# Designed miniproteins, single chains, continued (4), part 67

Each design is a single chain, and the fold is of that chain. pLDDT is the mean over its residues in the fold that is shown.

## One batch from the design tools (miniprotein)

Design m14301
Fold by ESMFold2-Fast:
Structure m14301 (fold): chain A 130 residues (1-130)
Amino acid sequence: MITIEKIATPSREAADEAIEELVRQAAARARETGGYAAGISGSMASVGDAAGREGLDHFGASGSEADREGLLAVAEELVERGADAPEAYIVAGALNRAEGDNLLEALRRAAERLAARGIDAHVSVVYTEE
């Protein structure tokens, strides 16, 4: 199964709060299911900070045009790291809607590859409205 959510927030502060809650939920669910959980911090340090506090993997790839190759490499790494888990939980943060859409496209493809392997994949992308 694949679950994907895109969360628009009105401010950086609201985005940081949503990210912290989603990372805590992902970490708790991964512990409950024996699943894999990771954060993609890119341009939002709050993802890396929250993931680090929960002992999760985190990656510095963003949804920017300049970071396209890095984002694709991280999507590949997420598929490899999640491959032995029953469920995978991915939380990503973006500075704006365009970067959020780019993150969502790459992470949707990663989720589809995990689902093809029988892994339930859950993706949340939080972004600040432009």
Scores: mean pLDDT 85

Design m14302
Fold by ESMFold2-Fast:
Structure m14302 (fold): chain A 71 residues (1-71)
Amino acid sequence: GVSPEARERLTEELSRRLGIPRADAQAIVDNQAAGLDEAEARRVVERVIRTAEEGAPAGREAAREIAAQLA
């Protein structure tokens, strides 16, 4: 699986880029990166960010909707 350091870095990038709380970003990373390696987890997180940016620039609701769909 993803190392704790990689998971924390991905969580911080998600939180910063989408403007969501760390707890919400952590849930997205944990749901999407569970059982994945670092490279695959990074690809999935990058796709989540792009989908949120395309769906709503206002970020927080789009990120929560993505997390709900991917849970």
Scores: mean pLDDT 72

Design m14303
Fold by ESMFold2-Fast:
Structure m14303 (fold): chain A 82 residues (1-82)
Amino acid sequence: KEEILKILEEIVEAAKNGTLPVSPALLQQIVDRYEKEIKKLNPDEEILEAIKKTFEEVKTQTRADIPKIRELMEELIKKLKE
């Protein structure tokens, strides 16, 4: 739980600091790596499905919309917090 939130917060900080790639292909690779790391933490099925859905929305963008990615990650973090 805490480790998952930490990973999602890292994505938000990367978006805020301009360190996320603007290339859709590179962004997809980074999102896939984060998803793989989260899966290793053995999250509850409901949490994993929420993360997969949000990451799929990021990956299906025709152009990297960094503000939208930040928004999606912040919403996901909010849903996962108590």
Scores: mean pLDDT 73

Design m14304
Fold by ESMFold2-Fast:
Structure m14304 (fold): chain A 96 residues (1-96)
Amino acid sequence: DMVQRITDLGNQAVQYSTVDMDRSIQYIQQMGRLAQQSGTVSSYDIFSQTGGYVMANARRMGFSVRRVSSVVMSQFQQVGMSSDQVQRMVDIYNRM
């Protein structure tokens, strides 16, 4: 199940975002490739949520939010995520 694989990668990205941000970014890039292949709303929602959590952890852990957000936004653009999906990520980031 592609959605399950994206969920598993998302859990890894969030987990590593507090200990190894470079590895977290690698999981985000893998999620981007699977989300593009899947093309489902569920995969995009999981990707948006994961991006928000990883960016929030970057802020909390003192990593550069600018650098992390640049990678996340680049992946969202490559996948073709909508402005609404990007806004969901921003909403999660702001609530954390």
Scores: mean pLDDT 81

Design m14305
Fold by ESMFold2-Fast:
Structure m14305 (fold): chain A 86 residues (1-86)
Amino acid sequence: SKEKAEEILEAFEKASKELKEYVKTLPPTEENIKILEQARETLRGLAEKVLPVLEKESPEIAERFKKLAEETLEFLDKKIEEFKKK
């Protein structure tokens, strides 16, 4: 349903914001690099599975979800790179 697609997008928007805020507090340790790499992999896999479901309900919501996922993945990639440089 469209309501389900909207709920998924809203939950993802909230989770992405909370994740970014949390990541900004992390020190650049090897442990945190591994955590961020795992989070990136998990997010990518989740987005690949969720996107086709959203496309069936609303192409507009699917596009917004895709852009948000891409922006969040880019944020994680940049933070991983920063942490590795120390």
Scores: mean pLDDT 85

Design m14306
Fold by ESMFold2-Fast:
Structure m14306 (fold): chain A 61 residues (1-61)
Amino acid sequence: MVDAIKENEEVLKLLDEAVELYKKGSSQSTIQRLIQKATGDKSISQEQAVKMAEILLNSKG
């Protein structure tokens, strides 16, 4: 969908999902795929994605 509001809600949902998977100890590749999908940036590495999930978790708590 090209709706910016719906797109932003979906992005936040994907970021929250990545954080939950990070907390559960899911694979780095799964976290990477969710972060890449949320940001639209396919160049994000596994290490970068995990770091982003960690930062998001720490920012919330």
Scores: mean pLDDT 75

Design m14307
Fold by ESMFold2-Fast:
Structure m14307 (fold): chain A 80 residues (1-80)
Amino acid sequence: GEEEIIKEAVKELEKLLKNLDDLSKSELKNDLENLIKMLKEKGASEFIINALEWLVKNLDSLSNEELKIILEELIKILKS
């Protein structure tokens, strides 16, 4: 169900957050695009998909410090 999809999204986002300083922008973009594809195949809500697609679109414009804040806030929202 949606709860299991959210748990998987949170798990993958927490993994990205932990490894963020070790990832290139192209690697991070690829990982986020793969997550979006998986979540779409599982029928994730438009909210989750739109949030992640926005992040991918703006990725090159964001510092690693800004990305950490955005990922932490998204994880908090999804856990609520």
Scores: mean pLDDT 84

Design m14308
Fold by ESMFold2-Fast:
Structure m14308 (fold): chain A 74 residues (1-74)
Amino acid sequence: MKEQSLKAQKLGSDLFKKMRDYFGGKTSEADVKKVIEEIKKARDESTDPGIQAFLDNAIKNGESMLEQYKREQA
């Protein structure tokens, strides 16, 4: 349980860092999507409903922020 929680927190932090780097022009949308795919796998492999909810929220927030950023740049 604690190990999965720590991994989930790290994945969320990694997503935030990649989003920041993408918005700063330091990485690609593909790199951000790769982190989102890792979070999706961790969510699907998790047996803890709280961890699944945390990871699902991270995915939704990441995808929403990417869509919003692309709309503002269009």
Scores: mean pLDDT 79

Design m14309
Fold by ESMFold2-Fast:
Structure m14309 (fold): chain A 78 residues (1-78)
Amino acid sequence: MLSDEQKKLLEEIEKVIEEIISLIKDPKERELAREQARKIMDELKETLEKLPEDEAIELLKKVLESVKKRLEQAKKLS
């Protein structure tokens, strides 16, 4: 079972990913990116359930930093 802190970090990650997807101008590519992101998030959630809470939180923080960097790059390309 995920903690409230883990859920908050996942929500922030999902918001950043959705912002990246929203920068995709082609509707079909946007739908494919959203489906791919959903699969990645499902895999991340399964991984978190197997980790101790402190390690899961550290992983989520690293993922959040990574997706924020990708968002900044995507904004420069758009």
Scores: mean pLDDT 82

Design m14310
Fold by ESMFold2-Fast:
Structure m14310 (fold): chain A 86 residues (1-86)
Amino acid sequence: MEEQIERAARAIAEAFAKLTNLPPEKVQAIFDQIRAELRAMAANLPDLRAQRARYAELAAQGDREAHRRELALDTVISLSEALIEL
C-alpha cells in the first residue's frame, strides 16, 4: 500500500511539474501533499468498504435509501482505488 501510494503521488507530481514548469522545491511540496492525501484516503478505505457492505445488505432487503448510499460509497471507493493505482 505505501509503495503504491508513493508511486501514485510521484506520477501525479511529475505530471504537474511537466505541465506547469514548477521549480523543484514546489514539486516536492506538491508530492508531499498528494502523498498525505492518498495515505488518508487509503486509511479510510476499510471503513468505507465496511459501510458499503452494510448498506448493500439493507438494499438487498428492499431499502431504497440504503441502495442510494451503497451506490455513493461504490463511487467514492472506486475513485479512491483508481487514484491510489496511478
Scores: mean pLDDT 79

Design m14311
Fold by ESMFold2-Fast:
Structure m14311 (fold): chain A 85 residues (1-85)
Amino acid sequence: DEAIRAAVEAWLSSKDPEAALRALAEVLGIPTDMSPVTLAEMVVAKLISEGRYDLAIPVAEKGIELYPENTSLQVLLEQAKKLLA
């Protein structure tokens, strides 16, 4: 739990977002040998699947900021907001 929170905080504040994203994926047990765009999508989906909507929302918002062409991140963000409400 603390490891996931620390990795999310690093992702949100990082000046090296790709490295921080891979570290977050490792903590969540997600394979890191994929594109950063796909990895961001899988990280958000994993946080939603674990009921961590409080973390999924800011992670998805950062992902959309960095990868605005990924429409899946927008869908996942809306899903997380709906499940949190």
Scores: mean pLDDT 81

Design m14312
Fold by ESMFold2-Fast:
Structure m14312 (fold): chain A 97 residues (1-97)
Amino acid sequence: DEEKKLAQEKIQEVKDTTAKAIAGLNAAKARAQADPSSAAEEKAKVEALVKEVEEKYQEALEFGEQYPKYKKEIIKAAGDGLTDVNAAAAEALGVAS
């Protein structure tokens, strides 16, 4: 099923984007902890990473409308990813403030 393959590829893309963002947020948190003078720079990087994931979430919502059989799975993967990224971002911002 070509639609199933496309849906699985989109879910994997969302998961890969989420994992990359979380790694970037954790790195920003670690840098801010190691060097407090970098806090403003690391805060800007955190905000940019959150924006990229929010854009990917909107992309996933639009993709889900095209593949209704897989919409629920795609939206769940994107929503879970956004939740995890927002949690990691809150921790990083708490260190950088």
Scores: mean pLDDT 83

Design m14313
Fold by ESMFold2-Fast:
Structure m14313 (fold): chain A 81 residues (1-81)
Amino acid sequence: EEEREERIRERQIAFAAELLRLIKEGVSNKELAEFLRKKFKANKELSDEQIKEIKEKFLKEMELLKKEHPEVYQEILEAAE
């Protein structure tokens, strides 16, 4: 159970780090949409408006994470190197 939870956490940190890196590099909405589709197994194309909303929500969650769980936020930053 603990080992499984740690593996899920590692995958979540890796995902957040990849998404944060892509956002920092200013990749196109198309590239960001492809990344999100692969991770969420989405069958439909994401609109530019949906991508912007996901991006804003993600950044807001990152700021909340920095305040409530600074260790996890730091792990994401280190993984994004």
Scores: mean pLDDT 74

Design m14314
Fold by ESMFold2-Fast:
Structure m14314 (fold): chain A 56 residues (1-56)
Amino acid sequence: GPAMEELRRRARAGAVTLVASGLSVETAAALIQQNSGLSREEAERIAREGAAEVAA
């Protein structure tokens, strides 16, 4: 739903910031999971997407 889409957008923006700051994808995923309550699998996916945006 819209609330989950907004949560995922914010989590992805957070992932970009964390990875751009020098954190690993694994660390970013753990922080996203703890802060958002998203599953480990979804947090890892978002962290990988954030890393891809930083690398582009």
Scores: mean pLDDT 84

Design m14315
Fold by ESMFold2-Fast:
Structure m14315 (fold): chain A 84 residues (1-84)
Amino acid sequence: GSLEEFIKRLEELLKKNPDNVTVHVNLAAAYLQAEDFEKALVYLGKAYELDPTNGTVLYLANLLKQKFGATLKDIVEAYEKAKK
């Protein structure tokens, strides 16, 4: 399927499992591929809050730092802003 279809399927999975780290990580990666930087930070921030030691979360955080200069603080702040 298209990237848009993949994102829609992940959003449906998220409705059933709102605290699933893997779904949040996959949404962050999908939005990064879609070049939606703000959405990628938000989903990664929630994944980090749920499991800060998760290897995939740390891998994506490092990619965001290298590609966009986004720090862990930026990731956390984006998520905090979005939940309002």
Scores: mean pLDDT 82

Design m14316
Fold by ESMFold2-Fast:
Structure m14316 (fold): chain A 68 residues (1-68)
Amino acid sequence: SPLDEFLEGFVQAVLTALRNLSREEVVSMVKRLLTLAGRPDVDAEKLVDEFETMSDEEIREKLREILE
């Protein structure tokens, strides 16, 4: 589904950004993706801080919960 494709793209973008970009760049990217998903209400800074302590699988599940 378009939602599943968007979710997978969001997960891959987050995982790649966490490994290669600064925290500020990751937060900016996550804010944009959350806005595109209709969830501008989500605190991207807090979410990114949580992602830094999570596995790839936990990040996927957290994003699924947010984007449902």
Scores: mean pLDDT 84

Design m14317
Fold by ESMFold2-Fast:
Structure m14317 (fold): chain A 74 residues (1-74)
Amino acid sequence: PLRKAAEEKGLTVEELAERLGVSPEYLQDLIDGKKYLSKEEAEEFAKRVKEVLGDETLADILKQWAEDYEKLKK
């Protein structure tokens, strides 16, 4: 879960969104399942997470989460 991982790093969802270069509303929509990422978008997002937070595990979790949601949507 993205929110829990952000809090573990001492970041709010809003602060995480700023560092990742997305709006807080966009990030919140992803967390709430109102939007899903394509495979390419998920990969780019995960790379930004790794760069900003330095956490490969978190980046991998986000990629898997986005891919799982995309599969469920179909």
Scores: mean pLDDT 69

Design m14318
Fold by ESMFold2-Fast:
Structure m14318 (fold): chain A 82 residues (1-82)
Amino acid sequence: MEYAEKALELEKEGRHLEAEIYAAYALADYAEEQGLPKAAETLREGAREAERLAREGRHEEARETLEEASKRAVEIALEELK
């Protein structure tokens, strides 16, 4: 919950990339709580890598990393639910 709330606050402040990173961490925690550990790990790995890229000023690659991680996590979650 805290990560999701922080993401919304950051978005309102125009800190879009940081908001997206926090949202990814929040979604990972939620996925783990729902019994989707592989999806959660994929999201956490993506968020951590995006955070690293953002620190290096590679903001476009950071956003692409988050987008790819989110798509992959959804695919993994849907497969685990079958």
Scores: mean pLDDT 81

Design m14319
Fold by ESMFold2-Fast:
Structure m14319 (fold): chain A 52 residues (1-52)
Amino acid sequence: MEEVEVDLPPGAPGYEVFVALKKAGVRLTPEQRAWLLSRPDLPPELKAALEA
């Protein structure tokens, strides 16, 4: 598998959520995953990771 780095500035919305998800490998509920995928500010790298 390739590692895709999502580099967000600390002030970006969801930055801490992205960092926590990557470090913890948290499995999201279908509801949480759908909510994140509907976010307009969700980076394409994180979207691809959630869809994997």
Scores: mean pLDDT 57

Design m14320
Fold by ESMFold2-Fast:
Structure m14320 (fold): chain A 77 residues (1-77)
Amino acid sequence: LQELADLLLEGGYVTPEEAQRIRAGDVRAIMRGFARYARKKGYPQEDIELLEEAARTGEGGPRTGEVVQRLVDDLRE
């Protein structure tokens, strides 16, 4: 989570306050950061909507997990 928070903060996708929440394991903060990253990188609207719902609820299904894995891979490149 530290690495994820640092990558999202460095890219300007989250605020320092949100990055601290991500480091603490706040799933909603993580998903909000991913939704912003996906939007800026031109991911499909359907993928962004899944991330935004997960940011609101704190939960996601297998489809949300697939999108998250792709985003993590993209961030590490």
Scores: mean pLDDT 80

Design m14321
Fold by ESMFold2-Fast:
Structure m14321 (fold): chain A 73 residues (1-73)
Amino acid sequence: MKAVLDAAAANPDDKDLQVEALRLILTELLEAEPELVEEVEEAVRNDDMARLAELEAELLARYSERFRALAAA
């Protein structure tokens, strides 16, 4: 995992590697934060575009923090 994340960070133009790294981190993040998935589904159901934008920003921030933590391990 860390090797894949390090390689993705070193090769931002490698789309396949970026997709694989994103999938790995997103899977771990969503397993740790299933409530975030529920909040996104609720916002979609309610057509709350402002909440969706907020949740997308929050997910990206948590993804970045998780990536840093995994890269440091």
Scores: mean pLDDT 66

Design m14322
Fold by ESMFold2-Fast:
Structure m14322 (fold): chain A 91 residues (1-91)
Amino acid sequence: MAEEELLEIFKKVAEKRREEIEKLGKELQAAKEAGDEEKAAKLALELAELLLEIAKEVAEEAKKKGEEVAKLAEEMVKKVEKELEELKKKA
């Protein structure tokens, strides 16, 4: 089941970055709650860049597991890249 393998790989990669993800997520949420749109946009960009790095690491590990899981990981990377490009255009 490729989705379960992808989730397992993502979990292992994300665990190495868990504290960074949690810190950025909390700071982003606080900025949104405070109405600080500029700070929220910058934090969202930083979080998207971190997620892209994680997605690329997941895709590299997925290549070792099989073609189906590798395709799902590549799709994830493309989605994160597109989101990051859209955030950069707004900044």
Scores: mean pLDDT 80

Design m14323
Fold by ESMFold2-Fast:
Structure m14323 (fold): chain A 103 residues (1-103)
Amino acid sequence: AAALRAEARRLADLGMRYELQGDHLGAARAYVRAAELLLEADPSSVQALAYAIQALRALGRTDLAEEYGRRLLDAVKAGDREEVARLAREALEEARRAIAEAE
């Protein structure tokens, strides 16, 4: 688990660098990979859902990213780890779809 979290952090940092360079597709791919690794370590990872949301924002899916962000906040306030896990999977699939459409 620690190795997966360390690699996810490295990929998230890479995503941020791509955003600074204007490579939105590169950023989204890095954030998606970071989210995937975090979900391998913990299926209810709030951080994984946060990175999937960042991938959606990088690709201009702003309304969808805001909706997932709101639902994430509600699930965290409720202590609902099952809902966090569902949202993480849904947001990750939406991010993968957005990447495929951007290619």
Scores: mean pLDDT 88

Design m14324
Fold by ESMFold2-Fast:
Structure m14324 (fold): chain A 97 residues (1-97)
Amino acid sequence: SELDKIKYKKLSDEELTELIKILIKMLYFNLDISELSEEQKKLILYTNLKDLEEHLNKLLDNNVIPDYVRKGLSKEEFKKKLIDLFRELKLEILKEL
């Protein structure tokens, strides 16, 4: 099943960076799952929260995500908004399975 694939797949840093870019776009344009391709939905499904948080922290700590992209949010506020959005999107995609 699709759920069995999710449990054991580790994503690359490049795939995690692409996911973060998707989440930023969705957050700022208030997009829903209907705007996601099947490939983008799979990326969300295969990502575990811990790997996303660790990679997001790395990008924030190294200033890869600059202040203007955060639009006045602190690093912690920005991280929380992206993680909350990721959780919501993953649940909605899982409901479609």
Scores: mean pLDDT 80

Design m14325
Fold by ESMFold2-Fast:
Structure m14325 (fold): chain A 67 residues (1-67)
Amino acid sequence: SAAEEAAKYGRLAAEKAGTAGGRAAGWQAFVAGEMGDVEAASRGGKQAALYAGTEEGRKYGELAAKA
């Protein structure tokens, strides 16, 4: 589902982030996705991509946002 994909990619974005902000946003996308809140997960994914500081963190943040 979209929520499961957002949770998966949010967690990966958090793990691959090079900044505290990227980690926090990716983790928020993961939690929102686990709760089925696709809109909140999308917002978290966008922030995770923006603040990632790494190519992998940005990629997974974008994938969480698009779920």
Scores: mean pLDDT 86

Design m14326
Fold by ESMFold2-Fast:
Structure m14326 (fold): chain A 81 residues (1-81)
Amino acid sequence: LRIGDRVRIYFIRDDGSENPTPLTGTISSLSSSGFSVTFDTTLPAAIPTGLRVRAIPLSDPSQIYDGTVTSGSTTGITITF
């Protein structure tokens, strides 16, 4: 992962199933514990914290990053590993 990479974000439901429609966005920050994504489209409601997510970079789809939303807004999320 690097800042500026395009990613698909799949939200994992409480039952372990993936939401079938991913959100797309751009990595806006990186740390050793996680990363932030700015969405391509503003959402009608902020993403709640505690959701499990799977992020797949478009440039390297063999890399899969599983994490939890620790901060959410209508324009982006922060994911912690």
Scores: mean pLDDT 75

Design m14327
Fold by ESMFold2-Fast:
Structure m14327 (fold): chain A 86 residues (1-86)
Amino acid sequence: NAAEEVRKLLESHGVPDIAERIVELIKRYEELRKAGTLTDEQHDELEDEIVKLINEAREKAGLSLEDIQKIYDILKPFLTRPTAAP
């Protein structure tokens, strides 16, 4: 579960408040997706908020590039839309 993995990682770096905010955004994403109401605009808004929180965690906790990459890898399903590639 991406929400649980991100929570544990960020809590281990001393930013549990940011972890909970990201988890809330993931829950909102899943709720909209299950309801069939998730628009591209709503997806982009949630992506922007998640990226903002990752940047706040980096600044407050001094996250390494490896930690940041791991967070992005965990959250990849919420940060990218499948676009038809050639």
Scores: mean pLDDT 76

Design m14328
Fold by ESMFold2-Fast:
Formats: C-alpha cells, sequence, structure tokens
Structure m14328 (fold): chain A 61 residues (1-61)
C-alpha cells in the first residue's frame, strides 16, 4: 500500500534520510503495482523530496 501524504510529511519531519527511505519504498511499491509504467526520474524524485520538505517546514512553524 502506498504511503499516505501524512506519512510522507511525517518522514520529512524526521529528516532527509527518513524522507529518502520513504520515497524509495513508495517507488518500489509503484513499480511492483505498475511494472509497465516507467520509474520516476531522479529529477522527479528530487522534486517530490523538496515539496515534502517544504510542507514539513511549514507545519513546524
Amino acid sequence: MLPTQDQLVQAAQQGPEALRQTIDEMQRIEQSEHPDSPPLTEEQRQGIFDGLRQQADGLAR
């Protein structure tokens, strides 16, 4: 089951390493569920990482 947005934001609050691990797990689940779909590029993964970090930072205010 794919992580919820809340779980991804919580991982971002724990730090960059926790967020990277959660994104990697999400990618593996998506590849297992949709093998015919191309995997996310490193640039797309970086965009997701940056967006979630911004959301976590906003919530920490």
Scores: mean pLDDT 74

Design m14329
Fold by ESMFold2-Fast:
Structure m14329 (fold): chain A 71 residues (1-71)
Amino acid sequence: SARGAEVLRAIDSVLRQAELSIKQGKLGEGRNLLRLARELVRAAVERGLISPEQARRVEERIRRLEKALES
């Protein structure tokens, strides 16, 4: 759906900002952006705006960035 595509673009933008913040050593900002991305994914799934496969793909990206914060 058009709304689903729009939400996925918003999530992608947040995740790109999180990755940049982490690479710059701004770990607090990176953590907050990853939290926001998780909230956006949950809301999108609950509202049926994205498929389970799309949600799984985004959650995998979030997990990889969360591991970078812990290492």
Scores: mean pLDDT 86

Design m14330
Fold by ESMFold2-Fast:
Structure m14330 (fold): chain A 68 residues (1-68)
Amino acid sequence: GEELALEVGKLVKELHEQGLSSEEVGERLAEFLRSQGHEELAEKVREMGRKGYSPTEIGVYAVLELMS
């Protein structure tokens, strides 16, 4: 939902501002998404982090999926 997408955007921004790597951002976001019942999206964002997608790209992807 929209509320979850906003929380995801906020989390990714905070993690990126803390200087976390793409892999670390992907892992932390995946833990949050899994806690919210989004297991498939959690695995996808973790994979994106491991593949070196930027924190912004990971966040945008997750937000778009949650808004679909």
Scores: mean pLDDT 86

Design m14331
Fold by ESMFold2-Fast:
Structure m14331 (fold): chain A 59 residues (1-59)
Amino acid sequence: SLADELEEIIDQAKETFGLSDEDVELLRAHRERLLQEEDNKEEVLQSFTEAIMKVIAAG
């Protein structure tokens, strides 16, 4: 499912970039919100990718 794909993206980002547990929880909250507000898979994936990049850039 799309929800499972987003969770795998979070897991990969945690492993690749060493995200904190706080950052992971922020991304999970954003994932829950996106899945409620948007049903277009490409728009969800694009928005979520941007959220991950912002978290990484913020440190």
Scores: mean pLDDT 79

Design m14332
Fold by ESMFold2-Fast:
Structure m14332 (fold): chain A 72 residues (1-72)
Amino acid sequence: MTPAVDAEALRAHLEALQRQVAEKVKEATGVAVPVSDVDTEITDVGPDGRVSVRSTGTADGVTVTLSETFLP
């Protein structure tokens, strides 16, 4: 079967990951980073529809990176 990615579900998932990164940056540095300053990219799309994403936030010289793989 051809995997169908729900663009709205994918966006919601990416936004959730961005919020998690921003929260972890704040926990580590005390600096509140806007979600818009968190860089998020799709690193892989598997043949079975699994999507791998990476989200990175930086504040006060501290970089937090989270990676997640999910089936939308």
Scores: mean pLDDT 76

Design m14333
Fold by ESMFold2-Fast:
Structure m14333 (fold): chain A 81 residues (1-81)
Amino acid sequence: SAEQKKNQQLFLETLKEVEKSLEKVKERIDEMDLEEFKKIYGEILKLVQEGYQAVQNKAPQSEVEKIIKKIKEKVKELEKL
């Protein structure tokens, strides 16, 4: 369906944003709190897994967008470290 294609695209675009954020953080890894990094990174991985499952299970766009919003919020927290 058109909704499923849109959900797949939104999720893939979000994964690209996560990847870019992680590359920026990697350059500063020696200067950050590694325990706090590990915590936030783990939370991002869990949300990415939830997003993957939602897309695979053909969840409504509203559910996928809610998960994407949470991922983006955690990515912003990671970038502040």
Scores: mean pLDDT 86

Design m14334
Fold by ESMFold2-Fast:
Order: sequence, then structure tokens, then C-alpha cells
Structure m14334 (fold): chain A 72 residues (1-72)
Amino acid sequence: MVNWSDDDLQAAFDAVQEGDRVYWDLVYNKNVPGGDALITGLEVTADRLAAAGLDDMAELARENARLIREIR
């Protein structure tokens, strides 16, 4: 059991928001296909989570990106 602090939860939220921002920029401004943009967004979220010390959450985000890549 991992007890997340409010700071850890805020860092996780910020990481997800950054990944989402990258996703929408790629889809609407760069014309990247949604699946490729989603993989890139998840990788950005994972990098931000790792930078915040949330390594377990970063690993889950990277695994989700890998699984999406594998089904394409």
C-alpha cells in the first residue's frame, strides 16, 4: 500500500494534463493519427511521473503505451 500525499496527487494530475496537452496538439495542430498521438501523450505522462518520483505510476503509463503500440 502506497500512501499518496496531496503533492504526489497534484504531480500525477499535472503529468496527465501535460500528456493530454501533447495529445491534442499532435492531433489538431500536427495531424498525427489519434493512436500515435495517444502513445506519445502516455509517454510524456510517464516521463513527468518519473521526474516527480512516482516511478510505479510512470511504469504503468509506459506499459499502457506499449500495449497500445502492440495492438496496432
Scores: mean pLDDT 80

Design m14335
Fold by ESMFold2-Fast:
Order: structure tokens, then C-alpha cells, then sequence
Structure m14335 (fold): chain A 73 residues (1-73)
């Protein structure tokens, strides 16, 4: 169902952001967390849909957000 898909996508996005922040040893402010979750959700959806162009854009966006957070701490 669409509700189960949305919940699963949210859980995978949250896990991905947590793993990437932990690997980079950064603590995300609420604003950076929202941006990172948005990019991660887009990345998860792109991978499931086989959208290679969106996958690349979303991964680059997520990496840039984590890098920016790291430079501020």
C-alpha cells in the first residue's frame, strides 16, 4: 500500500542519514537534518525506481549537506 511504502521510505532515509552522519562524525542541526532527510528520501526512491539521474543528483546533494555540516563543526 502507498502508506506502507511511504513509511518504509522514511525509515530507510532516516537510517541512511544517521549512518552517513556517524561516518562523517558530525552532528546535524535541525535545519541540516531536514535537508539531509529530504535528499536521502529522494535517493532511496530513485534507487527503487531505477532513476539513475535522480540517484546521482540526490547522492551529490546528501554528500554536500554532510560536508557543509562537517565544516561548521
Amino acid sequence: SDMEYAKELEEEARKLVSEQADKANVELSPGFLILALSSAASLVAAKRDGDTELEKISQNSLNSIIDAAKKLN
Scores: mean pLDDT 85

Design m14336
Fold by ESMFold2-Fast:
Structure m14336 (fold): chain A 86 residues (1-86)
Amino acid sequence: SKEQSKIRLELAELGAVALSAAVYILLNPDDPLRPEIEKKLQQLSDLLSQADSYLQQGNIKQAQQYVEQAKKIQDELQKLMDQALK
């Protein structure tokens, strides 16, 4: 459905942000924010996995709720990345 396609696109966009942060940590292993960034990456990964699981079950409402939680963690991760890049 179009609703499922929208959620899949949102999951892909969130995954791209997570990949960018993971690449940053790989290139900057001595960054003092690394433990916080790794923690937020793990939280984001867990939420994305739950969203995908509900989407696979056809539970659009639950998938969307986990996507909204993932967006909140992504905002927190982006703030850490902005701080790291200063």
Scores: mean pLDDT 86

